# Designs tried in a protein design run: designed miniproteins, single chains, continued (5). Part 101

Each design is a single chain, and the fold is of that chain. pLDDT is the mean over its residues in the fold that is shown.

## One batch from the design tools (miniprotein)

Design m19726
Fold by ESMFold2-Fast:
Structure m19726 (fold): chain A 87 residues (1-87)
Amino acid sequence: AVPSPTELVEEIVRAMAGKSINEKYRVLYELLKRAFELAVAAKDEAMVSFVRNLVRHYLREAERDPRVDEEIREELRRLLEEIEAVP
C-alpha cells in the first residue's frame, strides 16, 4: 500500500531519531525510494510529487552539511533524476 504524506513523514522522523548523520540519510534514502516505487506502481501522481519535493528538500540539506558523505549526495541526486523523469 502507498503511504500517505503524513505516514511517510512520521516514519522518516522516527527512523532518523538517535542515528548518526550518515545513518539518518541512508535510512531516509531507502524510505524515499520505496515510497517513490510504490507511488509509481499505484499511479499516484500526488504522492510522486510529494516524494519529489521531499527528495529535493533533503538533498539541499545534505549538500549544506559537510558531514554527509558525497556517496549519499550522489544517491539522492540520482533518485531525484529518476523521479523528475516520471511523466
Scores: mean pLDDT 86

Design m19727
Fold by ESMFold2-Fast:
Structure m19727 (fold): chain A 71 residues (1-71)
Amino acid sequence: SAEEEAQVAAFEAAAQGVIDRHATLSPEERAAVLARARALAAQLLSRLTDPALRARLREVLARLEAALAAP
């Protein structure tokens, strides 16, 4: 649906902004951002019915987690 597509696109855009500046974030800021992203992703996944959008959201979250876990 257009609503589901818009929500996933918004999550992706927000996650990319964090990834682009991840090196400037403190460990505490990284933990806080990741906790919020995981909570939002869980809410979105509970409502998403499109398997392609579910896969895209999981991929975006995985990229964000990888970027924030980098030393």
Scores: mean pLDDT 86

Design m19728
Fold by ESMFold2-Fast:
Structure m19728 (fold): chain A 64 residues (1-64)
Amino acid sequence: SAEEERLMNEIDRVIREMAAGVRDRAEADAVARLVQAALKNGSKVPLKEELERLRKALEEVRAK
């Protein structure tokens, strides 16, 4: 749906901005790969659940 697409784009933007904020290139790459995997999995699993996992992963990266 349009709302799910918008939510996906919002999460993608937030994660990319987070990745851009990290100094370590490896950390930025890890976040980018997480986004790629989640977008890919979104086609096979409920988007809301995948977005929830993305949010939690983002919080984990931010905490470390």
Scores: mean pLDDT 58

Design m19729
Fold by ESMFold2-Fast:
Structure m19729 (fold): chain A 56 residues (1-56)
Amino acid sequence: MEEEQKKESEELGKLFEKLAKEAWKKANGSGEEADKLLDEKLKELGKEAAKEAAEK
């Protein structure tokens, strides 16, 4: 079970890295703005994933 959780964490890490790059680019060098934008995107993804799981 721990190995399966690690694989999911790796996939989330790749997605996080992609979102972080987009947030940093949009924030134009402001780390605080980049962190805020990244947090908002992660929160939206979490809500969408929860809805998809519930519909199944």
Scores: mean pLDDT 71

Design m19730
Fold by ESMFold2-Fast:
Structure m19730 (fold): chain A 81 residues (1-81)
Amino acid sequence: SAAINALKSALAAAATALAEALDISPADAAAAVITAVANKVGISKTTLTKILNGEASASDATLTAISNAIADVATDIAKQA
């Protein structure tokens, strides 16, 4: 869906910013961002990954919470740059 693709793009942008800020691998940065977002939303990393892969349905409220958590994580990363 367009909403899921927007979340994936935002997560990828945050992961790239973290990798550049900390000089870590893109894979480690992606894992760290997924962990931080899942923790902020109060869901498991497995649940978040299933939603992003289209393997689990999420309510509009859950998708909004994920979007807000990504924005918060991106702000935290910008403060570390």
Scores: mean pLDDT 84

Design m19731
Fold by ESMFold2-Fast:
Structure m19731 (fold): chain A 68 residues (1-68)
Amino acid sequence: SAVEKLRELFEEYSADPDFEASLVGDTQLVITSKGSPQRLIALTLELIGRYPDLEVSLSGDTIYVSPR
């Protein structure tokens, strides 16, 4: 389910030292980077390609992921 995918992504990026992840309720994942806007752009494109059933957007230095 989309909820399980968000939880898996939260666990993955919470363990990554280059990113900070937060899960807001069961429906929104928020990812920020500690230094590289290029890495956020690359990750945004990767997530769009890998998870077509999730809504992925980049605003400033923050990626937002939710069920579509």
Scores: mean pLDDT 80

Design m19732
Fold by ESMFold2-Fast:
Structure m19732 (fold): chain A 87 residues (1-87)
Amino acid sequence: KKEEAEKHLEEAARHISEAGKAIEAGDYEAAAEHLRKALEHLRKAVELEPVNLRAALLALVASVEAYLAGDEELAEEANRLALEAIK
């Protein structure tokens, strides 16, 4: 299911990009919503392909963006997913 994993990575990257724009605009609620959607897609990508460096890197970016948005719990979730994606 490499094509399904790839689509989920593409969706995650899109949401991470939108979260970054929301952070720049000071809309931390919109940023957190996009990051939650990104994490849902990243979890599905990791389920389809557990050792996934791209998913790990995207999850690390999401973790940083969550910290910038002030959502420490979401940042911790993203960081845990990044570690899981390379195990």
Scores: mean pLDDT 85

Design m19733
Fold by ESMFold2-Fast:
Structure m19733 (fold): chain A 73 residues (1-73)
Amino acid sequence: MTFQGGQVVSFTADDTAHTFTNTGTEPAYVDLTAPTVDVRVTQPALGIDRVLPAGTGMRVRILPGHTLTVAPA
């Protein structure tokens, strides 16, 4: 998924890898929910690689030009 900065996108994690790219000039946000499975949250430009446990959620900030990948853990 590609979006401009200044946006907030809600995303429910599934069993498929998804990539979010901020092509804008402002930070963008993904409200991520992991209802049934652990998901791996990666931001390569920031060196971030973490697991979000099943049953939890978080807001992830994507800086301009950065990507967020959400995949099964």
Scores: mean pLDDT 78

Design m19734
Fold by ESMFold2-Fast:
Structure m19734 (fold): chain A 107 residues (1-107)
Amino acid sequence: DEVEKLKEEYDKAKTEYGNLDREAHRQVRAALAAAGASLEDLINAEKAMGYFSRAVENPEDLEKGLEYAAKLPADVAALLIEQMNRVYEARKRYNELKKEYEDAKAK
């Protein structure tokens, strides 16, 4: 049935989003450690990732995320942007499927 199929797709999207988010944070933190990043770089990276995480619901936060990423070493900034774009797309799909599932369940 449609509700059960939507739940399966929603659960898959939720799992994919969570896995990509954890992997993005792991890779960015590892790259910062390898680069010998300062405390300021660590703070800027966490702020950038925080803004990108909110950007699906708050598009205005995307520019702020990019501003903080731009303060990082170029290779780390590029990795962060690449990883958070994957997280962004997964979160967008998760939000869409969650809404479709909740709407179908309420009928």
Scores: mean pLDDT 86

Design m19735
Fold by ESMFold2-Fast:
Structure m19735 (fold): chain A 65 residues (1-65)
Amino acid sequence: MTREEIAQRIHDKFLAGAKVEDLSEEEKALVEYMRYQGLAGSYRLAGRPDLAEEWEKKAEEYRKK
């Protein structure tokens, strides 16, 4: 299953009224991955690539889960 397929499953579950705690371990890992990538992007826009790189490293750990 690709990240896009997992993201679609998360979207469908949220539309059905599910909470983050109701997600599977794999789906929770993707939510964390997206959260960390979003933070990294925000830090790059703020001119803080040092902080962006730290959050990108954390996101990479969740890709393997």
Scores: mean pLDDT 74

Design m19736
Fold by ESMFold2-Fast:
Structure m19736 (fold): chain A 64 residues (1-64)
Amino acid sequence: SEVARRAALREFREMLERYRDDPEAVAIIEEAMERLKTAETEEEVSEIGRETRRRLEALGYDVP
């Protein structure tokens, strides 16, 4: 879904701004943005977002 993909991309850009000083977090978010380019379904977009949030939480961030 183009709408879901754009919404996720906007969210990831905001996260890049928030975590810009953490190269580990930046790498996780950039990887997620790259995966969004090949996501064909709203379900895939949602899964990418969920995995990204989980990976950031593993680094010690509280990601709402």
Scores: mean pLDDT 81

Design m19737
Fold by ESMFold2-Fast:
Structure m19737 (fold): chain A 87 residues (1-87)
Amino acid sequence: APALDVTISAASSAKVGEPITVSATTSRPADRITFFVNGEEVATFTGPLTSASVDVTFTEAGEYTVSALAEADGSGALASKTVTVTA
């Protein structure tokens, strides 16, 4: 099967209580794309799909790691980005 790659896109900064869109795109159709904030699952989308997006709202200021895990045919790919949240 072709290799699976995932790319994550999100704003580098956000404000408390203000939603940001986190997007993922894949090099081939994924069976599932799961989004995480600091390792905690926030959304799962079932495919086949080549892109997914979720709106994330932060309740506390700080640095957060947003991640997207794409899975297809027993293969997985993970991409992450840091978001700085201010009050």
Scores: mean pLDDT 85

Design m19738
Fold by ESMFold2-Fast:
Structure m19738 (fold): chain A 92 residues (1-92)
Amino acid sequence: KVEEARRYLKEGDFEKAVQLAEEALKEDPDNVEALSILAVAYTELGDIEKAEEIADRLSKLGNAETDIDKQVEIAVHLIKVAVSLAIARRKA
């Protein structure tokens, strides 16, 4: 699940990271870490459009959140995704 998806992302197995992150999102569609992993993995696979869709979902979760600690957690993950997308766009 999410922990395994993160491991595959670090190992460079982006297809497996996508699969496991999607499985985690089937159980919890608002799983912040799973959304972050999925967006980064799609970015590395060159699927920028899907990565942007997932980043938008994560951004909307942050805007709906009222707890400051959770807002910060979502913001940190959004920054990670935004950096990955910016790097991928520069290579394209």
Scores: mean pLDDT 78

Design m19739
Fold by ESMFold2-Fast:
Structure m19739 (fold): chain A 59 residues (1-59)
Amino acid sequence: MIITKGDPEKYIKKVEEAGGKFLRKFGERSFIVSGNIPKELIEELKNDPDVLAIIEGEL
């Protein structure tokens, strides 16, 4: 699950272009994705000030 400050559309596109699958939005500022997302994209998203949190797989 990825939580953003605003509209997640640009992040959804990045995930899909990288081979991830968009599943759905969860509320106004979060979305759920599946698949093997590249580590480089996860690091890019973590460094984006509009990305508040990334919650991966299992706790």
Scores: mean pLDDT 72

Design m19740
Fold by ESMFold2-Fast:
Structure m19740 (fold): chain A 76 residues (1-76)
Amino acid sequence: SARDVAATVKDPAEIEKLRPLLTDPDVAVREAAAYALGRLGDVEALLPLLTDPSPRVRGAAAEALYEATGEQIPVP
């Protein structure tokens, strides 16, 4: 789980708007939302995307998590 004191949340209202986009049927929408949430530091919302059926979304989630945490996520 993400540590609250380590989270760099820019705007909680933007996170609330972006979270529904992570389950959008459009792969491009989920990819864009993943990058945006990575910039906002919402690690918890990004973790399920590592198992997304689209390899493009999984890659975006890994990149976004790296931006949010500085940790390298293995992408198969």
Scores: mean pLDDT 71

Design m19741
Fold by ESMFold2-Fast:
Structure m19741 (fold): chain A 65 residues (1-65)
Amino acid sequence: MEEVEKILASLSETERKAVEAAKEAIRAGQDGIGAVLEAEGVPRERVPELAILAGNIVHLEEEAK
């Protein structure tokens, strides 16, 4: 969790907002997380990294229950 917080602190405001939107989409069981990130203003080249980050955060939050 501490590493996730450090990564989030290094992101731009747009990227942080996009990760939050992607987390909610993942929790809702939606496909196309990349499209969610792009809709929030993340460049396509950054999408895979932020999609992985969002998935890891959701996994850690589920584990913490």
Scores: mean pLDDT 76

Design m19742
Fold by ESMFold2-Fast:
Structure m19742 (fold): chain A 96 residues (1-96)
Amino acid sequence: SARRLAEKIIEAAERAETVLEVEQVLSLALMAVSIAKLLFKNGDYEEAAELLRETREALRKIAEKARELGDEELAEEAEAAVEEAERLLEEAEKAI
């Protein structure tokens, strides 16, 4: 379930304490963005929008955690993913 995946990513992002854990959670969040892109291409705009809203929140937490741990490159990657998720979310919401 897309919703269950997003909830797990948010929980993992909140609990991440090491750079490795943040990197692993970022990989899951990027996978969720890819799933949202597939849902969007298939015309499942409402499901894509819901997944993107929750994944965007997780990515923001990941960026914050990466910066707190001193990994600026990881924080920048997460911030770039936030921007992509926000753009795709706007398109999905307009298509509903």
Scores: mean pLDDT 86

Design m19743
Fold by ESMFold2-Fast:
Structure m19743 (fold): chain A 90 residues (1-90)
Amino acid sequence: FDEEALQFVISLFDKDGNGTIDASELALIKQAIDLFDTDGDGTIGLEELQLMIRHYDTDGDGTISAAELRTVMTNLGEKLTDEQVQEMIS
């Protein structure tokens, strides 16, 4: 499972184009990634992704902004521009 597949799944759940992803949508994204990772070795750091998202969700509202999502992806070794993040989340 790769970076492009993760971003594609994220874009599917952020159909409103508001630049935020709630905790429910993140759970569905992880479920989809786990489904496509048949041998369990390509989880692409989802545990770290969840931990970083919890760190940025200081308000406890279960949402993150596009800028925070880009920061999380960058910390996992995935480098995205503002333009790429906006394209992926609409």
Scores: mean pLDDT 52

Design m19744
Fold by ESMFold2-Fast:
Structure m19744 (fold): chain A 67 residues (1-67)
Amino acid sequence: SLQREIDEGIASIIDAVADLLERKGRFEEAVRLYEKALEIYEQSGASPEFIEEVRKRLEELRKKLAE
């Protein structure tokens, strides 16, 4: 479905951008990116497995931000 294809495309982009932000030490921006992504995915009906992965990444980034 179109929604499935969109979710997969967005997931790939988010992973790439978040990785770049993390390497730059821009954890605040990475956190905001995943927070926004999580909100969008929950509202769009994205897969539970994908939502859980995004949530897990967000938790890891928040730990780095707290350092």
Scores: mean pLDDT 74

Design m19745
Fold by ESMFold2-Fast:
Structure m19745 (fold): chain A 68 residues (1-68)
Amino acid sequence: SNILKLIGVTLRAIGEPLLDVKLVGDNTIELTARPGGRETLEALARELEKDPRFEVRREGDTLTVTLK
């Protein structure tokens, strides 16, 4: 299920001490890097961009992940 994949991403991000996670829509999460968390956020963005089921948008210290 696509929802289970989004839940998996959310749980992974919650485990990252330098990332904040926010549910911003029915199928969209927002990840924000705390100070020192930018490399973690960029690595996660690159990994998620490889999955065609996600739309990934990056802007500074913020990453928006949406199920297509």
Scores: mean pLDDT 78

Design m19746
Fold by ESMFold2-Fast:
Structure m19746 (fold): chain A 80 residues (1-80)
Amino acid sequence: SPEDDALVERFREEMRKIRDEILEKNKDKSPEEQLTEFLKRVAELVSRVLAETDDPALKERILQEAVRIVKEAMDELGKL
């Protein structure tokens, strides 16, 4: 649905903003500290977005996007 697609797109954009903030604003910190801060903020965002829907399929879609973006960020930080 348009609302489901809008929620997923908003989630992707918010995830991208968190990644960009952590990599730019915390570049003076160790990769471990950057990853820890990133994961804390991701967990909070995922919790908030999952609370916006009762659809199990949409929740699964959000979680799969979260996993994909986290893996990409871990690669960028040299942690995979």
Scores: mean pLDDT 81

Design m19747
Fold by ESMFold2-Fast:
Structure m19747 (fold): chain A 87 residues (1-87)
Amino acid sequence: KKEEAVKLLEEAIRTIQAVMKEMGDTEFADALRDRALKMLKDESQRKETARGLAELARELGKRYPEVRERTEEARKLAEEALKILEE
C-alpha cells in the first residue's frame, strides 16, 4: 500500500519535471526533482511531499494553460498518494 503511494508520487514528480523543462526552467525542474525524490526516501516527509507536489501542479496549471491537462494529472496522482498515506 505505501509502495503504491511512492510510485504515484514518483510519477507526479516526473510529470512536473517534464512540464517545467518544457516551459524553459530546466535547472529549477532538476533541483525540484532531486529534492522531492530525496524527501520520498524519508517516510515522515512523504505526506508533506505529496501536498507540496499537488500545490505545485495546481500553480503550474494556472500559469501555463497549455500544460494544464498534464499538471491536473500530476495533481490527481499526488492527491491519491496522500489519501493512501493517510490510511
Scores: mean pLDDT 83

Design m19748
Fold by ESMFold2-Fast:
Structure m19748 (fold): chain A 59 residues (1-59)
Amino acid sequence: AADPEKVAELGKKAAEAAKAGDTAAAQEYLKRLEEHSGVAAGPPTPEGIERTTVLALAR
């Protein structure tokens, strides 16, 4: 099941953490995004997080 608002919020936080250099925080948010969406998480990079978030929101 997907929670679009939570998915968007987690994706935004993960991307911001990755841009700030907080890879651990980005990985944690990305893991939670995967749990809420069922979409396999990509790498904890801004590009990977954006792709994962878009795919999760498309469902």
Scores: mean pLDDT 75

Design m19749
Fold by ESMFold2-Fast:
Structure m19749 (fold): chain A 65 residues (1-65)
Amino acid sequence: MELTKEQKKAIVRGLANAAGIELSDEEIDEITELLKTNEQVMKLTVKLFRDAKSKEELIEKVKSL
């Protein structure tokens, strides 16, 4: 079952908060648009948020996938 856009946004927002990264609604939308499948969401949420040290680094890593 595919995640809705709102569910993906909620996941990205929650993980950014857990990582201590402050994201605007625009930045959350940008990241969410790059996540088209549940598998991509899981990979990005587990690895990239753990490995990212800043908001800029997170966005760059998401765009590289």
Scores: mean pLDDT 68

Design m19750
Fold by ESMFold2-Fast:
Structure m19750 (fold): chain A 65 residues (1-65)
Amino acid sequence: VTKETAFSIIAVGIGFKAGAGVKVKLVDDTMEVTIYGASAADKEAMAAEIKEEGEKLGLKVKVVD
């Protein structure tokens, strides 16, 4: 299991728990995350949590939308 795979599982899990859709894409060494079907406040909260989890794994994270 790579750190990229672990991060993808965590990010999707965060979205699933919140009732939102989360897409994760690896571009070079950057994990691009898109959050769908959530309020602006929930997206900001999820983005912060997802970025923190990526930082813990030493990954670059870019959240869009």
Scores: mean pLDDT 80

Design m19751
Fold by ESMFold2-Fast:
Formats: C-alpha cells, sequence, structure tokens
Structure m19751 (fold): chain A 58 residues (1-58)
C-alpha cells in the first residue's frame, strides 16, 4: 500500500512524513508521464528518496 511505502521511505532514508509524501507524489507523476506500470512506483520513489537524503546530509 502507499502508506507502507511512505513508512519504508521514512525508515530507510531518514525522511519526514511530509518529505516521503512529496517523494511519492513526484514518483507518481513521473510514472504517469512515462506510462509506466504500478510496479515502477516503488523503485522510482526509492531513487527520489535517496536523492533527497543525499541533499539533507549537507
Amino acid sequence: SEEELIEELMEKYGLSREEAEEVLEVAKGLRDALGLPESYLKPLAEVFAYSEALVKKR
């Protein structure tokens, strides 16, 4: 579920709930824009979460 993915992003990448929700929305937008299947949502969200976590470590 989306809630489980949000919680996973928070735990794995140290994001706040708000940041994890923003990452998920960006991932959904890219998935939809590229016509990708639902199975791509998690890997896209993880890529964006990793990028956000790197920025926060500065």
Scores: mean pLDDT 82

Design m19752
Fold by ESMFold2-Fast:
Structure m19752 (fold): chain A 65 residues (1-65)
Amino acid sequence: DRLEEVRREIERIVEELERRSPELGREAQKLVDRALEVASQAPTDETAVEILEMTAERLRERLRE
């Protein structure tokens, strides 16, 4: 559930970045793809959530800029 919530938040931020600039959207998607790959390899759900939360925070920083 928390995983789904963070994933939806990330999707919304990526969409907003893409709306501002396709280049920003592409960069954001690359970060998300990498984070998802690392999260998939994580030994526990808790670690996966932390990775995605960190990614969401980074994306939020870019959105504010």
Scores: mean pLDDT 81

Design m19753
Fold by ESMFold2-Fast:
Structure m19753 (fold): chain A 67 residues (1-67)
Amino acid sequence: MSEKTEEILKKIAEKAGISVEDVKKRLQNALKQGPVVREAARRDLAEVSGLTEEEVKQLIDDIEKEL
């Protein structure tokens, strides 16, 4: 995964009180649920992380490569 992706996942994990691996697995599961859930997850990530939509898309693509 990109270094930026890893940093963002770490911040989410710290805030949620779970491991980076758990955040990654939960996101991977959400992305597998279909296009509606995938779109919602993308929007939520953009809002929480403060990233651009292009950066969020890259983040999701990086996570999918690990499936």
Scores: mean pLDDT 70

Design m19755
Fold by ESMFold2-Fast:
Parts: sequence; C-alpha cells; structure tokens
Structure m19755 (fold): chain A 82 residues (1-82)
Amino acid sequence: SKAEELKKKIEELLEETKKKVEEMIKKKAPEEEIEKFLDEKEKELSKLLTEALKAGMPVSEALRYVGEAEDIRLEARAAAKK
C-alpha cells in the first residue's frame, strides 16, 4: 500500500540519518555541520510524515517516528560532547 511504501521510506531515511551522523562524528565534523545536516533530514522527514498521514498512517505511529528522529539528534549531541 502507499502507507507501507511511505513507512519504508521513513525508516530508510532514519537509518541513513543515523549512519551519516555517526560517520560525521567519527570524522570530527563541527557541531554546526551536524546540526545543519539533521535540520535538512528533519525537513525531509516532515514531508514524508505529512504524506504518510494523508495516506492513513496513525498519528501515534507518526509521533513514534518523530521521537526516533529526536533520539538521533540527542544521541549525536551527547556523542559530540565526547
């Protein structure tokens, strides 16, 4: 279904974001660069979530993905503090 396709895209985006942030941290990228990357990925996630909600995704599931994205940002901030 369209909702299942969007769910896979959302999950792929979150996995890609986490992997790339880990790579940036290992390469000692500036915190500002990491935050900018996360802001762009949040924008992309917001677009996908809006489409998924229109396709019938439960609000509770969409909120779970928002929480997962925030966890990635918080983990990145904690890791950047060494």
Scores: mean pLDDT 85

Design m19756
Fold by ESMFold2-Fast:
Structure m19756 (fold): chain A 58 residues (1-58)
Amino acid sequence: MKSPLEIAEEIVKEGLAKGLSSDEIGLRINEELLKKAEELGISVSELLKKAAEEEKKK
């Protein structure tokens, strides 16, 4: 899990496998994205924008 999109997808898969609700999964995604954004010195919004641009490239 290196991109924000990969992080989100992994948390969704893990959460669904564990029977977590959509709300709980969303909270875990938000926490992991906040940590990643902090590591890079950018906002979560900027991190998500970069991930969206990467996805468009594929």
Scores: mean pLDDT 74

Design m19757
Fold by ESMFold2-Fast:
Structure m19757 (fold): chain A 92 residues (1-92)
Amino acid sequence: KDEEIKELLEGMREGVERLREAAEEGDREAVEDLARRLAHVARELLALEPSPEQLREAARLLREAARIAEEAGLEEAARELRAVAEELERAA
């Protein structure tokens, strides 16, 4: 459980980095796909009942991803990422 949570958080950090790279390259399809994957991973993490500190870190990562998606013009993806971030923050 703890190892799984750490692995998911590490994957989220890497996901945000990849999403930033895709956005810099103008690859909107990659940004959208990566954003959807991040939202899914965050919901999986939430189901594992992570600590408040882990929930806050995941929410911070999703808010950064939402900002990148919004700047890329992906309003729906950004909205979903923010909604999941708010859910994580409420659980913390």
Scores: mean pLDDT 86

Design m19758
Fold by ESMFold2-Fast:
Structure m19758 (fold): chain A 77 residues (1-77)
Amino acid sequence: AMEEARTLLKKGEEAFKQGNYEEAASYFEKAADLLPEDSLERTRAYFMLSLAYEKLGDKEKAEEWRKKAIESQAKTG
């Protein structure tokens, strides 16, 4: 599960670097679902989702994922 999540994070990062923000968002969302609640990796996936949706021009989804990232970060430390 954790190894699969980390593989998805890498795929999301590569898609993001290539400018494939919709694909990146899909990978980061799948990774977040597999990562433990209150983990640093899940918090990072949420921040990357927010950035991907900002690049797509979807401000509402970007704000939703940013909120989740901040809430997750408050629990991790």
Scores: mean pLDDT 82

Design m19759
Fold by ESMFold2-Fast:
Order: sequence, then structure tokens, then C-alpha cells
Structure m19759 (fold): chain A 85 residues (1-85)
Amino acid sequence: SAEIEELEKKIAEGHLGSYYELGLAYFKEGRYEEAIEYLKKALDIGESKGVIMGAVYYYLGKAYEKLGKYEEAKEWFEKAKGGPP
């Protein structure tokens, strides 16, 4: 989609928040495996910069839930209870 193409461009430009936005764009399109991939990249980038993204944990939980992976979803929701930074 045009949204995904624009977010990929922002990632190429080094924008740290773009992995999270890209994960959400895939989630909105029902592409939950790709959403999980990019949300995990958002955590890796955020963690390397000393940033914690509680919203990323929440959407990881939602994506796993949509895939029927309820044990993994529960684990991510528990991490999200810490709140956003």
C-alpha cells in the first residue's frame, strides 16, 4: 500500500518510529505475521536507543491474538501492563 511504501522510505531515512508505524500499517491490513516482524524491530531499535515502547507490546499481543497464538499474546499483554515510557 501507499502507506507501507511511505513508511519503508522513512525507515531508509533512519526514522526510529517508522518501524512501529509500519507494524501498525501491516496490522490494519490484516497482515499479522509482518506486523509482528516490524513491531519486534521497533522494540530492538527503541531498546538500543534507551526507549521503551509499551504500545509496541500491546500491538504484539493483539497480532498474536489475531493469529490464534494466545500464549504468546498473553505474554506480550503482561509486558504492556508496565505502560508506555
Scores: mean pLDDT 75

Design m19760
Fold by ESMFold2-Fast:
Structure m19760 (fold): chain A 83 residues (1-83)
Amino acid sequence: SMKLEEAVRRVEEVLRELAKKSTPEDAKLAEGAGEGLRHYAEKGIEDFYGMAKMAADYLVKKTGTPEAEEAAKRIIEIAEEAL
């Protein structure tokens, strides 16, 4: 099973790569999502999973890009592997 810290690092990498392919405004949304995920991970795996789902949904709804949709899918897959 994936360790929580490994899952956090993988999600941060997904968000970093998304930010590189995004407008400056959308990149700030990805950065904020990463900060929130790191914070909730400190509370435990269930809080990390809940925040990962919220962040994924938020990024897709706010940006509407295929890149955000693919990043959201990968974030959820990583979070589920950590459960």
Scores: mean pLDDT 84

Design m19761
Fold by ESMFold2-Fast:
Structure m19761 (fold): chain A 55 residues (1-55)
Amino acid sequence: MATEEQKKAAYEEAVELAKKGKTGAEITKELVEKFGLSPVEAAEIAVEAGAEANT
């Protein structure tokens, strides 16, 4: 239910958290708390951010 702009901001935050060594579960919780995302949406963004951080 987040806007495209909110999802983009959440993705950028998730990439930074992944680069800092946060786990997918930790990133998911942070995105739910900070952006009000559903756990499913936050988890999907965390997975994409993890892929980006490993590039």
Scores: mean pLDDT 78

Design m19762
Fold by ESMFold2-Fast:
Structure m19762 (fold): chain A 70 residues (1-70)
Amino acid sequence: MTPAQEAEAEGALHVMAGTVALKQGDLETAKEHYEKAAELFEKAAELGEGKEKERAEKAAELARKRAEEL
């Protein structure tokens, strides 16, 4: 995997963990996971190009908004 792909994969894992925490009612843990996901997707966007960069930028924006709502 490229560094961009690794960051994107780690970000996706944190989104899944955040979603599980939300289903359990753990808003604090969910927020921490979404914040970490946003940071990882931002890193993936910096390292990526073209469509991969755009996808990572959108994922980062969504994860950041999820964290801010908690």
Scores: mean pLDDT 84

Design m19763
Fold by ESMFold2-Fast:
Structure m19763 (fold): chain A 76 residues (1-76)
Amino acid sequence: FKIPVRSEEETIKLLKEILKSPVGQEMLSIIRGVLESIGYEGDLTPIDNLIENPSDESIEQAAKMLVAYQKKQAKE
């Protein structure tokens, strides 16, 4: 439960590194499935957009969503 919250900058960097490899692209699809399985209450569209159309904008949107999720988990 007590997981250190990464900054948006660190999350963007991580997502860019993940997307550089074919294995990383598959991991993104797995992460999407895991979020759905654990009952993620928010909109998964930013992750879906990142998988379909990887771009700086979609990476930033996905990073913001993931950081917001981590902050919510850390506060509760």
Scores: mean pLDDT 70

